Designed miniproteins, single chains, continued (2). Designs and how they scored, part 3

Each design is a single chain, and the fold is of that chain. pLDDT is the mean over its residues in the fold that is shown.

## One batch from the design tools (miniprotein)

Design m4075
Fold by ESMFold2-Fast:
Structure m4075 (fold): chain A 92 residues (1-92)
Amino acid sequence: GNAAVDALIDAINTGIAAGAKPSVSVAGGTVTVTFEGANDATRQAVLDAAATARAAGLTATVEIEGDTVTLTVGGLTPEEATGVVLSGIGLQ
């Protein structure tokens, strides 16, 4: 049931391990993760997370601007969105 949440957390962790600086914003059921200093590994992880979210029936968009990558996932519950913040960024 939580494939999209797990994919978002995996993308955040992959980005950090690859040297990127993620920031997370939540607005209701929409989570936006912005990765600064993203390399090819971070970009691929974000694309994989977007594909997983879409396969789970959610909306997902990826915007790439140089070394900044933004992933927006919509259709999450507020509890699922909070879980991404606490597990990915809020506890680092």
Scores: mean pLDDT 79

Design m4076
Fold by ESMFold2-Fast:
Structure m4076 (fold): chain A 63 residues (1-63)
Amino acid sequence: GAEKIRAVLEEAGVRLSDTDVQALIEAAKEHGADSVADAIARALGLTPEQRERLRKALEEAVK
């Protein structure tokens, strides 16, 4: 869910508002969790492990 998205990004040094988390969930609904996770990982320099955790959190949140 949303809390798992926040936890991964906080480990990467990014603090998200509820609005930011909702925007990522909506992007994952429109473009797919894998595509959004790749874009964020590229923008923030996430590790492969952090990227995969973000993808799973986004997939869970869009259910």
Scores: mean pLDDT 83

Design m4078
Fold by ESMFold2-Fast:
Structure m4078 (fold): chain A 94 residues (1-94)
Amino acid sequence: SLEDILRFIGLSLRYIGLKLDAEELMEKLKEKDPELVEKAKKKLEEAERLFKEALELFKEGKIEEAIRLLEEAIRLVEEAIKELKKKLEEIEKK
């Protein structure tokens, strides 16, 4: 449906914004916690793989499946952001 197409576009924009936020947090932490940054990089790489698969499904007209993969990609980036923010707050409180 048109509603599902618009939802996919909105989620794609959300994914891009979250990825940029995660990359900024990783840059701030790269010298302070390189192991956490490496863990976050792996989550972002898996999210990117899912995002690319979602784009392919969208091109094939499998919009509901594309939305599901994109929501999983967003979840992975949000988990990475949460872990990175927690570490940054711990450093700022010392």
Scores: mean pLDDT 90

Design m4079
Fold by ESMFold2-Fast:
Structure m4079 (fold): chain A 85 residues (1-85)
Amino acid sequence: PAQEEKLLEEYIQMIEGFLADPQSGFLHPYTLRSAAALAEKMGKQAAAEHLEKAAEIAESLPGREVLTNPELLEELQKALNALKA
């Protein structure tokens, strides 16, 4: 439904904003897991897998190290590319 598409677009915007300026943004692991569940429901399995991995990385890191972790940024970029495909 249109509401799920709008919510997915909001998640895309949040991820894009964080990738553009990680120091000014914050991505909660629960937000990433919610985005993954929505992506999976909408048939975007590759995006869901990358979002879930990003959430796992974010949860495993001390708070300040989340902002610029290269593996997290790589998984978020892969998720974003898959969401837009």
Scores: mean pLDDT 76

Design m4080
Fold by ESMFold2-Fast:
Structure m4080 (fold): chain A 65 residues (1-65)
Amino acid sequence: MEEVLQKAIDALSKALRRKANETLSEEEKQYLDEAVKYLTQAFEEVDPEKRIEYARKAYEAAKKA
């Protein structure tokens, strides 16, 4: 698995765990939704360069949540 994809998965997992018992703001919900969307696109993408790009976007969104 590409390193950036694994980092995106780890970041999203940590964000979801940290936020599991918290009331999320609309902005935080949008970042979590964006992270899930880009991570899904990264897994479905067949082009390695685009997959890395989506994984990076997912990682950044997860960190902002």
Scores: mean pLDDT 78

Design m4081
Fold by ESMFold2-Fast:
Structure m4081 (fold): chain A 100 residues (1-100)
Amino acid sequence: SEVLERLRREVERLAEEMARNQTEAVRREALARLAALAREAAADPSLPPELRAALLAAAAVLEAAAAGASREEALRAGLEVAEREGDEATAEDLRALLAR
């Protein structure tokens, strides 16, 4: 998928930016960009439903984190989306992270 290749390149670029620039503002901007790209990827109708659900859950986590939510609040936002979309695997992973 063109959108997935673009998402991969942006993840790599933003990881480099965060490594060079550790300010909270740069981290939040990077998280917001990753969330937008995950939502764009999820809009691709050729993606398997499981991958779409996982991308939507990831976008919810990243959006909450970019808005300044705690780790627990961000993971709960992703869990709500995973449960709504019926992605049991992602929901189980997020519950495991919340239990740590």
Scores: mean pLDDT 81

Design m4082
Fold by ESMFold2-Fast:
Structure m4082 (fold): chain A 74 residues (1-74)
Amino acid sequence: MEEAEELLKRGEELYKQGKYEEAVELYRKAIEAAKDDKELQLRAMGNLVKALNALGKGKEAFEVLLEAAEIQKE
């Protein structure tokens, strides 16, 4: 199993448990591991935005959303 996919799945499990801070950490690691996989990187970024919003970190979530939009164009 690719490390990025594994990190993303673990983050999703933590998110479902309400462990949003831990989910954010795993999603950030998944984004870094998926730098050469645009589709996987965007999936991890979308999940990161959801977790950041759940923590009330709307500004950080918005910044990630802008980065994801730029990646989608390229």
Scores: mean pLDDT 83

Design m4083
Fold by ESMFold2-Fast:
Structure m4083 (fold): chain A 70 residues (1-70)
Amino acid sequence: LSPLQEAEIEAALALMQAVLAKRAGNYDEAIKWYEKALELYRKAQELGDPSAERMIKWVEEELKELKEKK
């Protein structure tokens, strides 16, 4: 796998973990996974992924909402 492909896959997996934690009501765990996904999508953006900007914005909004629910 290229560094870009690794970042994309890891970001998607982190995002899945965040969604599962959120659905379970584990907001602290969900926040940690969304923060990890955000880091990985930012890395993917630096490596040239044109879809990463959309994912970054979406994750930032999810993090904002989750932090407001605590």
Scores: mean pLDDT 82

Design m4084
Fold by ESMFold2-Fast:
Structure m4084 (fold): chain A 75 residues (1-75)
Amino acid sequence: EVGAAIALIKIGILNIVEKNHPDLSEEERQRLEAEKKKYEEFAAKIDAEVGPARTLEDIKKSAELFNKLEEEYKK
């Protein structure tokens, strides 16, 4: 699922960064955790609205919703 998969991939990257950089400051770790939580919420929202992407239309809807959620989060 494209939108949810993008969110999960971003979470995976953030986890790798945290694991490989034990020298991160407390503030940097807090920002990392906040960003992981944001993408976890995006993945959950996309799953609730679209469900498993089995068609190209579902994939498009998921990607569109992911983009809208990113814009909404910046309000």
Scores: mean pLDDT 71

Design m4085
Fold by ESMFold2-Fast:
Order: structure tokens, then sequence, then C-alpha cells
Structure m4085 (fold): chain A 57 residues (1-57)
């Protein structure tokens, strides 16, 4: 489902941020992965927002 795809992308992004990958690189790759998974523009924006929230935590 779209929800499961979004959750997997966010979890991978968290791992990359924890490893010290720059936020810009993580956001770029997240957008590409979400688009490849067939997510809509609102869903892609939701995933990107969640990744930015993780970075700010």
Amino acid sequence: SSQEAMERIVERARERLEAGTPLEDVIRDVAAEAAAAGLSAPEINRVASRVMELYDE
C-alpha cells in the first residue's frame, strides 16, 4: 500500500540521517524513491515533511 511504501522510505531516511548523510541528499533520494514507488504529489510532500521532522528531532 502507499502507506507501507511511505513508512519504508521514512525509515530508510532515518537510518541515513543517523549515519550523517546531509539532509539535502536524503530529501533528494526520498523524493526519487517516492516517485518511483508511484506516490502522489501530496504523499511525496508528506514523506518529505516527516523526514524534515526527524532531522529537527
Scores: mean pLDDT 84

Design m4086
Fold by ESMFold2-Fast:
Structure m4086 (fold): chain A 85 residues (1-85)
Amino acid sequence: MERERLAQEVADRIGRYLQELRDAYLNNDKEKYDEIVKKLEEAGLFERRVENGQEVLVNTLDRPLSQLPLDELKEILARIDEVEK
C-alpha cells in the first residue's frame, strides 16, 4: 500500500542520516555530525536536549513510522526534501 511504501521511504532516509551520523561520530568529524543533526532537527524528526550535562537526540514522533497516517508521512518526506535542497 502507498502508506507502507512511504513509511519505508521515510525509514530508509532517516536510517541513512543515522548511519552518516554514526560514521561522523566514529571518525571524530564534529562538523559533519553537527550538519546531520541540524538536518534532522530542521526536518522535525529529532530535537537536541541536554540531560545531566550530556547532549541527547530525542525522537519527536509520537508513534512508530509504521503507524503514522499517509498525510503525516507525506509531510515528513516534504520536510526531509526541503532540508536537502
Scores: mean pLDDT 77

Design m4087
Fold by ESMFold2-Fast:
Formats: structure tokens, C-alpha cells, sequence
Structure m4087 (fold): chain A 84 residues (1-84)
């Protein structure tokens, strides 16, 4: 459940990022990282949290919305695969 919830949060973060909604993007990333940190698989949790942090850093660096969204989509993909 935690990794599946993290994936859903990062998918919403990617969508918000593409829409230029910075506040919603940050809210969903915080949710995604929080869910990932609750996962019983520490390796999967670490990977997902690192991808989420990298995407947040990309926002601060002014990367294009599509590139930022791809980083969140990668975090969601890793979380979904680890949840299986």
C-alpha cells in the first residue's frame, strides 16, 4: 500500500507540474515521499524518495515542466513496480 500510494501521489505531482501548479506539485511530492518512507522495503523506499527529491530540485533549478513531470513519472513507475 505505501508504495502504491506514493506512485499515485507522484502521478498527481507530474500532472500538476505540467499544468504549472507549483503549490499542488509540492503538496503531492511531500505526500509521495511520506508514503515511500512508510514502505517496508527500505531499498525501494530510498530509490523513490531520491527520485522525488531530484524532481523537487529540478523545479528549483527552473527545468521545463515536461522534464520535471518525467522525473515524477519515473518516481511513480519505480514505486508501482516495487509495490508488485
Amino acid sequence: EPLRRAAEAFEKAAEAARQGNRDETKQYVIEGIGHAASAPDPEAARRVMELGAKALEAIDQGMPPDEVAKLFEEAARVAREAAE
Scores: mean pLDDT 81

Design m4088
Fold by ESMFold2-Fast:
Structure m4088 (fold): chain A 68 residues (1-68)
Amino acid sequence: SSLVQQAQELYKQGVELAKQGKLQEALDLFEQASKLAQQAIQQGQDVDKASELQKKVSQKIDEVLAKL
C-alpha cells in the first residue's frame, strides 16, 4: 500500500540519518514511519508487512533513544 511504501521510505531515510549521527532527525523520521505503519494496520492494508516494519522502527527508536 502507499502508506506502507511511505513508511518504508521514511524508515530508510531515518537509518541513514542515524548512521550520520543525526539522532534527533532520525528519531523524527522513525516516529513518522511508525504512525504510517500503524495507520496501514488500522485500515487492514498490508498488515503483515506493516507489522514487521513497526517492529523494525520500534527497535531503531530504542537504539536512538539509548544514544541521546
Scores: mean pLDDT 87

Design m4089
Fold by ESMFold2-Fast:
Structure m4089 (fold): chain A 67 residues (1-67)
Amino acid sequence: SEEQIKKLEELKKQLEEDKKHLEKVYEEIEKNTKTVKDEIILLFHKIVIDSTELLIERIEKKIEELK
């Protein structure tokens, strides 16, 4: 339905904004990476970014199924 599509598009927009913020944080951490601990923190942030991208892709696919 159009109502379901609208809600999914709003959720997708929010996740895209969150991903942009996470990518910006990742770049800042990457510039300051000096220790093994920093490398682990970078890896954690990469996993979160990749997971957010997967969620966006799943929502996009669901929107296409409803159109």
Scores: mean pLDDT 85

Design m4090
Fold by ESMFold2-Fast:
Structure m4090 (fold): chain A 78 residues (1-78)
Amino acid sequence: GEQQEKFLSTLERILKSSGKDSFTPDEAKDVIEKVLSEVDVSQKASDVILDLIDELPSDFLLTKEELLKLVELGLSLS
């Protein structure tokens, strides 16, 4: 829906402005919290996205593309 599209667009903007090519799960959660401060999505959607990131090993490195896909999955599951 429109809210999910706004969330993904805001995420892409924040990822681009970060200047980073890879993200730890903790860094990914920080990015998601920034998006959540700008875009209203359901609590269920935010919880699912954060839970998916928390399932990753602490030393896992997400590319920008992998983080976008994980968020798209989280939004689709909520």
Scores: mean pLDDT 83

Design m4091
Fold by ESMFold2-Fast:
Structure m4091 (fold): chain A 85 residues (1-85)
Amino acid sequence: SMEEELQRIAEENDFEKAVELAARELGDPTLRANYLYAVQGKPEEAVREMARALGLPEVEIKSPEDLNKAVERIAEALRARRAAQ
């Protein structure tokens, strides 16, 4: 069962497998993006995953300033979609 699988992953401290399982079962790309950002330290890949999920053009990140601008664009797109509901 999923509960048994999650228990084994927790016992192994394999957080990557836990995130992959959750993202697959829930069909939620934000879980993978959050994992890339918060755990793997890959903010550029996290931003690219979110941009792709939102239908935004790919972003090139060469500096922390570029990263902040990309995050702002994603936040704005999410706010706009929420307001349209």
Scores: mean pLDDT 65

Design m4092
Fold by ESMFold2-Fast:
Structure m4092 (fold): chain A 69 residues (1-69)
Amino acid sequence: GLKEELRKKILRLIGLELRKIGLEFELERLEKSGKASEEELKKIREEIEELEKEIEELEKEIKELEEKL
């Protein structure tokens, strides 16, 4: 039911947030090292941006489901 769907979306959101945190740590490490290419940094930034979009969409879906419960 809706409560089960909400639970699954919350767990998915937690997973995406953890992935984003991991990539942000990796990006900061690479930027501080000065050894990464601009292309490598761009790829990580683009992956973070895609995760932010997925997180925002899931947060919207969670809010819409909570309003129906």
Scores: mean pLDDT 86

Design m4093
Fold by ESMFold2-Fast:
Structure m4093 (fold): chain A 75 residues (1-75)
Amino acid sequence: SPLERFRKLMGEAMKKLVELINKETDYEKRIKLGELALEFRQKMAELYRQLKAGADPDKLIEEAKKMLEEVIKKA
């Protein structure tokens, strides 16, 4: 289902962000990564609300992938 696809994508993305945080030894950089992860999760919650309201799942998954790419690039 589209909801399952979205939840799986979000779970995989969050797992990757946690791995990046765990590998970072610089405390200030870890704080920055934590802030980026929080920001990403808030944006994902917004997309999930739109999905529940009947928005196009393929469009939302595309947006989620772009947001993940942006966050990873900033990390």
Scores: mean pLDDT 80

Design m4094
Fold by ESMFold2-Fast:
Structure m4094 (fold): chain A 93 residues (1-93)
Amino acid sequence: ELEEKIKKLIEETNELLKEEETEEKRKKLIELTEEILELRDEKEGKKLDEERKKKNKELAEELLEGMELIKEGVDRAIELSKDLEKRLAIAAE
């Protein structure tokens, strides 16, 4: 079933997201996202033509860029939170 294929690809994406950030990881994430979008279109009965495939690739790239920006923001917030915790510990002495 298409739903099982989509679920498997989402699981592969989640496992890949736990790995170290590399150019190969980034490329594979785009490929997995593009494949998920194609299967979703098939499930919705949309005909996959060249224009739709191009749009799905562009959307996959945009989604990854958005996720990279969010991750950078989260990593920065965690760093700032750790610095604040250290300052509070010193003030408590």
Scores: mean pLDDT 71

Design m4095
Fold by ESMFold2-Fast:
Structure m4095 (fold): chain A 76 residues (1-76)
Amino acid sequence: MEPLMRLSARMVPEEVPKEYVEEGREILREAGLDTNVPDEVLAEIALGVRSARQAGVEPDLEALRRTYQALLEQQA
């Protein structure tokens, strides 16, 4: 139960926060992309966009679409 490596294993923790799932769904919806995807994909999209915005960059639609496709392929 106390995995020391878990927090550094990936950008999204294994406990996917509801806030990231909802944020990712909203991002995909605004981009015109299918939101019927795993919660992990939604959370990864949310964290990626948050990271870009913290750097003062708004991701364009093509960057979002490429990341979305890559994450879906990773889930397969």
Scores: mean pLDDT 70

Design m4096
Fold by ESMFold2-Fast:
Formats: structure tokens, C-alpha cells, sequence
Structure m4096 (fold): chain A 72 residues (1-72)
């Protein structure tokens, strides 16, 4: 869904701000653009140390929490 794509892209951009490499950001965005949403989700979960079956909402929440912690 469009909402799922937007949440995945937001999580990818958030991790980019946290120091994820530009190459990895580009690779993950390419997966989302290709409609490979489950693959993008699984890669993001792995990067965050979460189970592969973690929801998109939980992935986004974790990425945002890490960014907030860095700002504190």
C-alpha cells in the first residue's frame, strides 16, 4: 500500500540520518520502488536487530526512537 511505502521510506531516511551508508539507503529505496516491500522490511528489521517478521510500524517506531535518543 502507499502508506506502507511511505513508512518504509521514512524509516530508511531516518536510518540515513543516523549514519547508514548512502549506498545502503539507495539499495533499500530501490527495493521499495520495485515493490519489494517485504524484502525492504526484512532488511530494515535486520539492520535494527529486530525479527524479520517485525511490522513496518514497529520498524519505523524503532528508527524514530534511535533518532530521538541521538538528539537528547
Amino acid sequence: TDATKQKLLQAIDTLGELGMSDDLVAELKALVDAGKLDEAKQQLAKILGLPADTSVDEILDRAQALLAARRA
Scores: mean pLDDT 83

Design m4097
Fold by ESMFold2-Fast:
Structure m4097 (fold): chain A 97 residues (1-97)
Amino acid sequence: ALAGTDDGIALIANGVAKLLIDKGYYEEAVELLRKTLERFPESPVRPYLLNRLGEALAKLGKYEEALEAYRRALEEAERLGDERAAEEARANIERIE
């Protein structure tokens, strides 16, 4: 019950961050995503949040930090067996090179 609620909040935060990125509010997206990741250290939604964090950081030109976020997304997705999140992380790493 509590874990399901936490995952729901994390998913909502991921969606809000995507909207912020689409509107060019990259710093605000980074702040939201970092706070959400800190609040939910065990959530299976973390790989999606880390992929979104990398996207926002890349938009800010922070490519080293973006790559670190994507690599962490891949590591956590593979540990969880979430192939969709792992594939997204690999594609994002390739886009930055």
Scores: mean pLDDT 86

Design m4098
Fold by ESMFold2-Fast:
Structure m4098 (fold): chain A 60 residues (1-60)
Amino acid sequence: GPMLARALKDYKGTRPGELDLKKGEIVEVLAVGSDGNWAVRSLKTGRSGVVPGDVIEIIS
């Protein structure tokens, strides 16, 4: 199944291509970057973008 993660806190994108998240939001992990940024897709909105890996936790 998909690799799912949960937002640990609200996050506001500060760079192009980043995704805004609300605390508790569930995302699908699309790729893990070597630079500490993860490519994710929101299951609520279907929007994709990158977020810092420290703002999410793997749940499945």
Scores: mean pLDDT 82

Design m4099
Fold by ESMFold2-Fast:
Structure m4099 (fold): chain A 70 residues (1-70)
Amino acid sequence: KLKEATELVRKAAYYLKKGDYQKAIELFEEALKLNPNHPVAHRLLAEAYQKLGDTEKAEEYRKKAEELMS
């Protein structure tokens, strides 16, 4: 359900803010399984990968977020 995806995004954002990037990524990926076109989830997942130094994944998710927000 859309509501379940939104709750997972909130939890993931909380872990991202705390600096637990691995946990944040896991929760964002769970959210995207429920709503693959969630632009905020893609944007924040890009941020999490950027914080881990995975610049290629960060760029991929950033581009997907831009496509979904356009």
Scores: mean pLDDT 81

Design m4100
Fold by ESMFold2-Fast:
Structure m4100 (fold): chain A 69 residues (1-69)
Amino acid sequence: TEAERENARRVGEEAEKSGEEAFEKGDYRTAAENYRLASEFYRRAGDDERAEEAREKSREAEEQARKLE
């Protein structure tokens, strides 16, 4: 399970980076999806703090995406 938590943490970090890059480029839908994935994987890793931060970023990206409808 330690290896599973470590893998989840790495996947979460990759998703968070992808979300940040997408958000910076104005691709808010892709950013929201990647931040949501990051939150899910951080929770699997037992990192509730980073999971909550990623969830908040996902919500922010969803809000920005709605403004561009």
Scores: mean pLDDT 87

Design m4101
Fold by ESMFold2-Fast:
Structure m4101 (fold): chain A 74 residues (1-74)
Amino acid sequence: RKRSEAVAKLTALELRLVGVEIDLEFGFITPEQARAEVERIIAEAEKLMKEYSDDPEIVAGAERILARARELLA
């Protein structure tokens, strides 16, 4: 896949995660809805890490998203 597409996807996942955090904090979504969306974000980030395992920047970006997502699920 194109590296630029992977970078765009990482940015989109980061924005989606921020949106979930805000929506959950202000009560716009339930904890169950937040968990479902975060689990989707985790799956997409893990897929990017697997596809671009040889690209340290993509891996680091995905790892940051995974760490933040896991904190939100805790």
Scores: mean pLDDT 83

Design m4102
Fold by ESMFold2-Fast:
Structure m4102 (fold): chain A 99 residues (1-99)
Amino acid sequence: SMAQAQAQINQLLQQAHQAKQQGDYKTAADHYIQAGDIAKQLGQNLLAGDLYIKAGEMYKKAGDYKKAAETYLKAADLYEQAGDFEKAEEARKKAEELA
């Protein structure tokens, strides 16, 4: 159900926050990706894009610049699908800065 999916997103966000506070940026990124994937499955493309941006920021902090760039480009696609062309362009610029 939608309510169960939203509860799962909230749990993953709590786990991501805890991992981030511990400096485990890769684990934080993985939880943000999982939360974003659920949001995407629900058609919540703007939220999914926002969560992929958070994941990309965590991959960047972990030193995985290639994965950060790929994740930012996925966020850009989600923002474009949501009609948020400004956020899509910002996400593409974040990816370009890591090339």
Scores: mean pLDDT 92

Design m4103
Fold by ESMFold2-Fast:
Structure m4103 (fold): chain A 88 residues (1-88)
Amino acid sequence: MAEEKLRKARELLEEAKEALKEGDEERAMELAIEAALLALQAATDKESILKAIGHVLRAIGAYLDGDAEGAIESAEEALKVAEESLKK
């Protein structure tokens, strides 16, 4: 159910953006990483999987650096890759 994982990833990404807006940077980063990991699980082809892995690693790097905005941006890119993968 790749589409179900993609839907949950979108929900978590929106929650991450709300957490960041409220100043909860740690929650925003945790939700962004969870969204990116679900997006990776939704990717269906080799190229999309490799691109999604790259974005997940960037989200984790942003988390280690305390960069909540970077974590969200990386999760958005992972989600976009997974969405394009499911259209194929």
Scores: mean pLDDT 84

Design m4104
Fold by ESMFold2-Fast:
Structure m4104 (fold): chain A 57 residues (1-57)
Amino acid sequence: MKKLLEEIKKLVEDAMFNLGLSEDEAKEILKYSIENKLSLDETRKLIKERFINIALS
């Protein structure tokens, strides 16, 4: 549980640095993942979906 939260934070930070995700978007994804009890893989998919939606806009 605690380790999962830290891994999720790392994923979001990595997306911020590597994909150019804004701090606001990173915080929003992190909050959503925590509140909805997403797995590490689900959080990774959410990050990818958000990035694609931005690129298509």
Scores: mean pLDDT 74

Design m4105
Fold by ESMFold2-Fast:
Structure m4105 (fold): chain A 62 residues (1-62)
Amino acid sequence: GAAEEAALLAELNRLARELHARLEEQGKIDTALEIDRQVLRLVIEGRLEEAIALLRAQLAKL
């Protein structure tokens, strides 16, 4: 429902901000932009859990 979607969006935004900060510190701006494009595609498709999983997987690589 709407409450679950709002919670997923909040988690996604938190993870995206953390990942961007970490990638910026490493000078990986192009990587950050590519991940942003992939996340945006998943969000537009309503695949919020997959977008969150992608962000978590990328953070785990750092």
Scores: mean pLDDT 86

Design m4106
Fold by ESMFold2-Fast:
Structure m4106 (fold): chain A 99 residues (1-99)
Amino acid sequence: LEREAAAKATAAAILAVAAELEDEPPSPYTLEAAKKIHEAVQAIDQGDLEKAEKYLEEARKIVEEGKKSGEISEEAAELLEAAIELLREAIELVREAQE
C-alpha cells in the first residue's frame, strides 16, 4: 500500500473511533457509519477499490440520514465526514500507484 494512502486510511479509522466516543451512548447512525468506514479501510488495504468506494458511499448516506433525523451530533458528523474525505483521497492515491 502507498505510504500516504496508508496514513490517510489510518487517520480515517481513528476519526471514526473518535466519532463513536463523541456521544454517550453513540447513536445507531454513528455506529453504522463507523462500521462502513472500517470496512472501506479494510477494502483499501486489500486493494479492492470498488468495495472501498461502495462502503464509502454507504457511510456518507448513513451520516446524511443521521443528520436529517437529528440522531447524530454535529461533532460526530464532522468527524465521520472528515474520515470519508480521507478515505476518498486514499482511494485516489492507490489508483494512481497502480499505473
Scores: mean pLDDT 83

Design m4107
Fold by ESMFold2-Fast:
Structure m4107 (fold): chain A 79 residues (1-79)
Amino acid sequence: MELEEAVKAGDPEAAVRLAIEHLKNGDYEKAVEYAEKALKIDPNNGVAYYVLSEAYEKMGDEEKAKEYRDKAIKLGIKV
């Protein structure tokens, strides 16, 4: 199954997997895109908020990084 096609079909797990992959590869803009797609499908996805916090921190947006980190922690993610 193609992960990008699964994201288009509304699979939040596939969106999170792509967000993490792009984050690990240093593609922070795509990590944000896929994490936001995961949150449109599942607004309580703490891992997606964690990916957003890390990506924004690497891009120099400390205010957004802190906001999304706080949301990830509230949803049970240890950062």
Scores: mean pLDDT 80

Design m4108
Fold by ESMFold2-Fast:
Structure m4108 (fold): chain A 61 residues (1-61)
Amino acid sequence: SAAVEEAKRRVEEYVRENPEASERELHEKLLEILKELGITDPAEQLAIYRFAVERAEELKA
């Protein structure tokens, strides 16, 4: 959905600008993005969470 794509874009932007962000900070930002975009479907939330974790790990490698 457009909301899921926008959430992934915001997550990628956040991780790029904040490469030193802790897992807690990333999680808090993720929850804020999901809330702002009204993403309540657990499957969509999980997909965005997995994307965020994979992207953050890629930049830390």
Scores: mean pLDDT 81

Design m4109
Fold by ESMFold2-Fast:
Structure m4109 (fold): chain A 64 residues (1-64)
Amino acid sequence: MEKIIKELTEEIIKLQKEGVPPSEIIKRAMEKLREAGFSDEEARQLLFEALYLASKKLYEEDLK
C-alpha cells in the first residue's frame, strides 16, 4: 500500500509540473490503482491521499 501511494504521489508531482490538467492526472491515477487490483472506493481514497501528499511535498520542497 505505502509503495503504491509513493509511486502515485511521484507521478502526480511529475504530471503537475508538466502542466497536465488535474482531470487527466486523476484519470491516470485511477487507471493505475484499478490495474493494481483496488476497488473504485479504495482507488478514490488512495488517490485523495496521494494528491494530499503530492501537494504537501511540492510545497515543502519548493520552500527548502
Scores: mean pLDDT 77

Design m4110
Fold by ESMFold2-Fast:
Structure m4110 (fold): chain A 73 residues (1-73)
Amino acid sequence: MLLAKIEAKVEKEKRDEVVEKIKSLPRVTSVKSDEDGNILVTAEVKDEKEAEELVKEIESLGAEVTAVKIEPL
């Protein structure tokens, strides 16, 4: 299992809505956001393909993914 740390940006006005949607995604363990619309998503994934699928899901919810870091658990 891998730890995925995904950095994203969202419009400030949509931050709370997008954060709640991301929190509802499978494998997401935490979501942190700031008032500027920066989001940090932490997830436990089985492999890099599952991490790529999660990034695509996050982008489909209205966030722009800016960085992805994958680490062994």
Scores: mean pLDDT 83

Design m4111
Fold by ESMFold2-Fast:
Structure m4111 (fold): chain A 55 residues (1-55)
Amino acid sequence: MAEELLERARKLLDEGKYDEAIEVARQAFQMGHPEARDLLLEANARRVRAEKAAA
């Protein structure tokens, strides 16, 4: 389950669905996965950069 959440979050990041990636990564973090914290940081950073590029 938790491994599948990490896989899902990475796939969402690759697809540019940053908000969904953040939600899934947050769920994985709540399940005790330390790697989920890094995914949360990456997803948030990529979302901010994408918003800036679109402006």
Scores: mean pLDDT 77

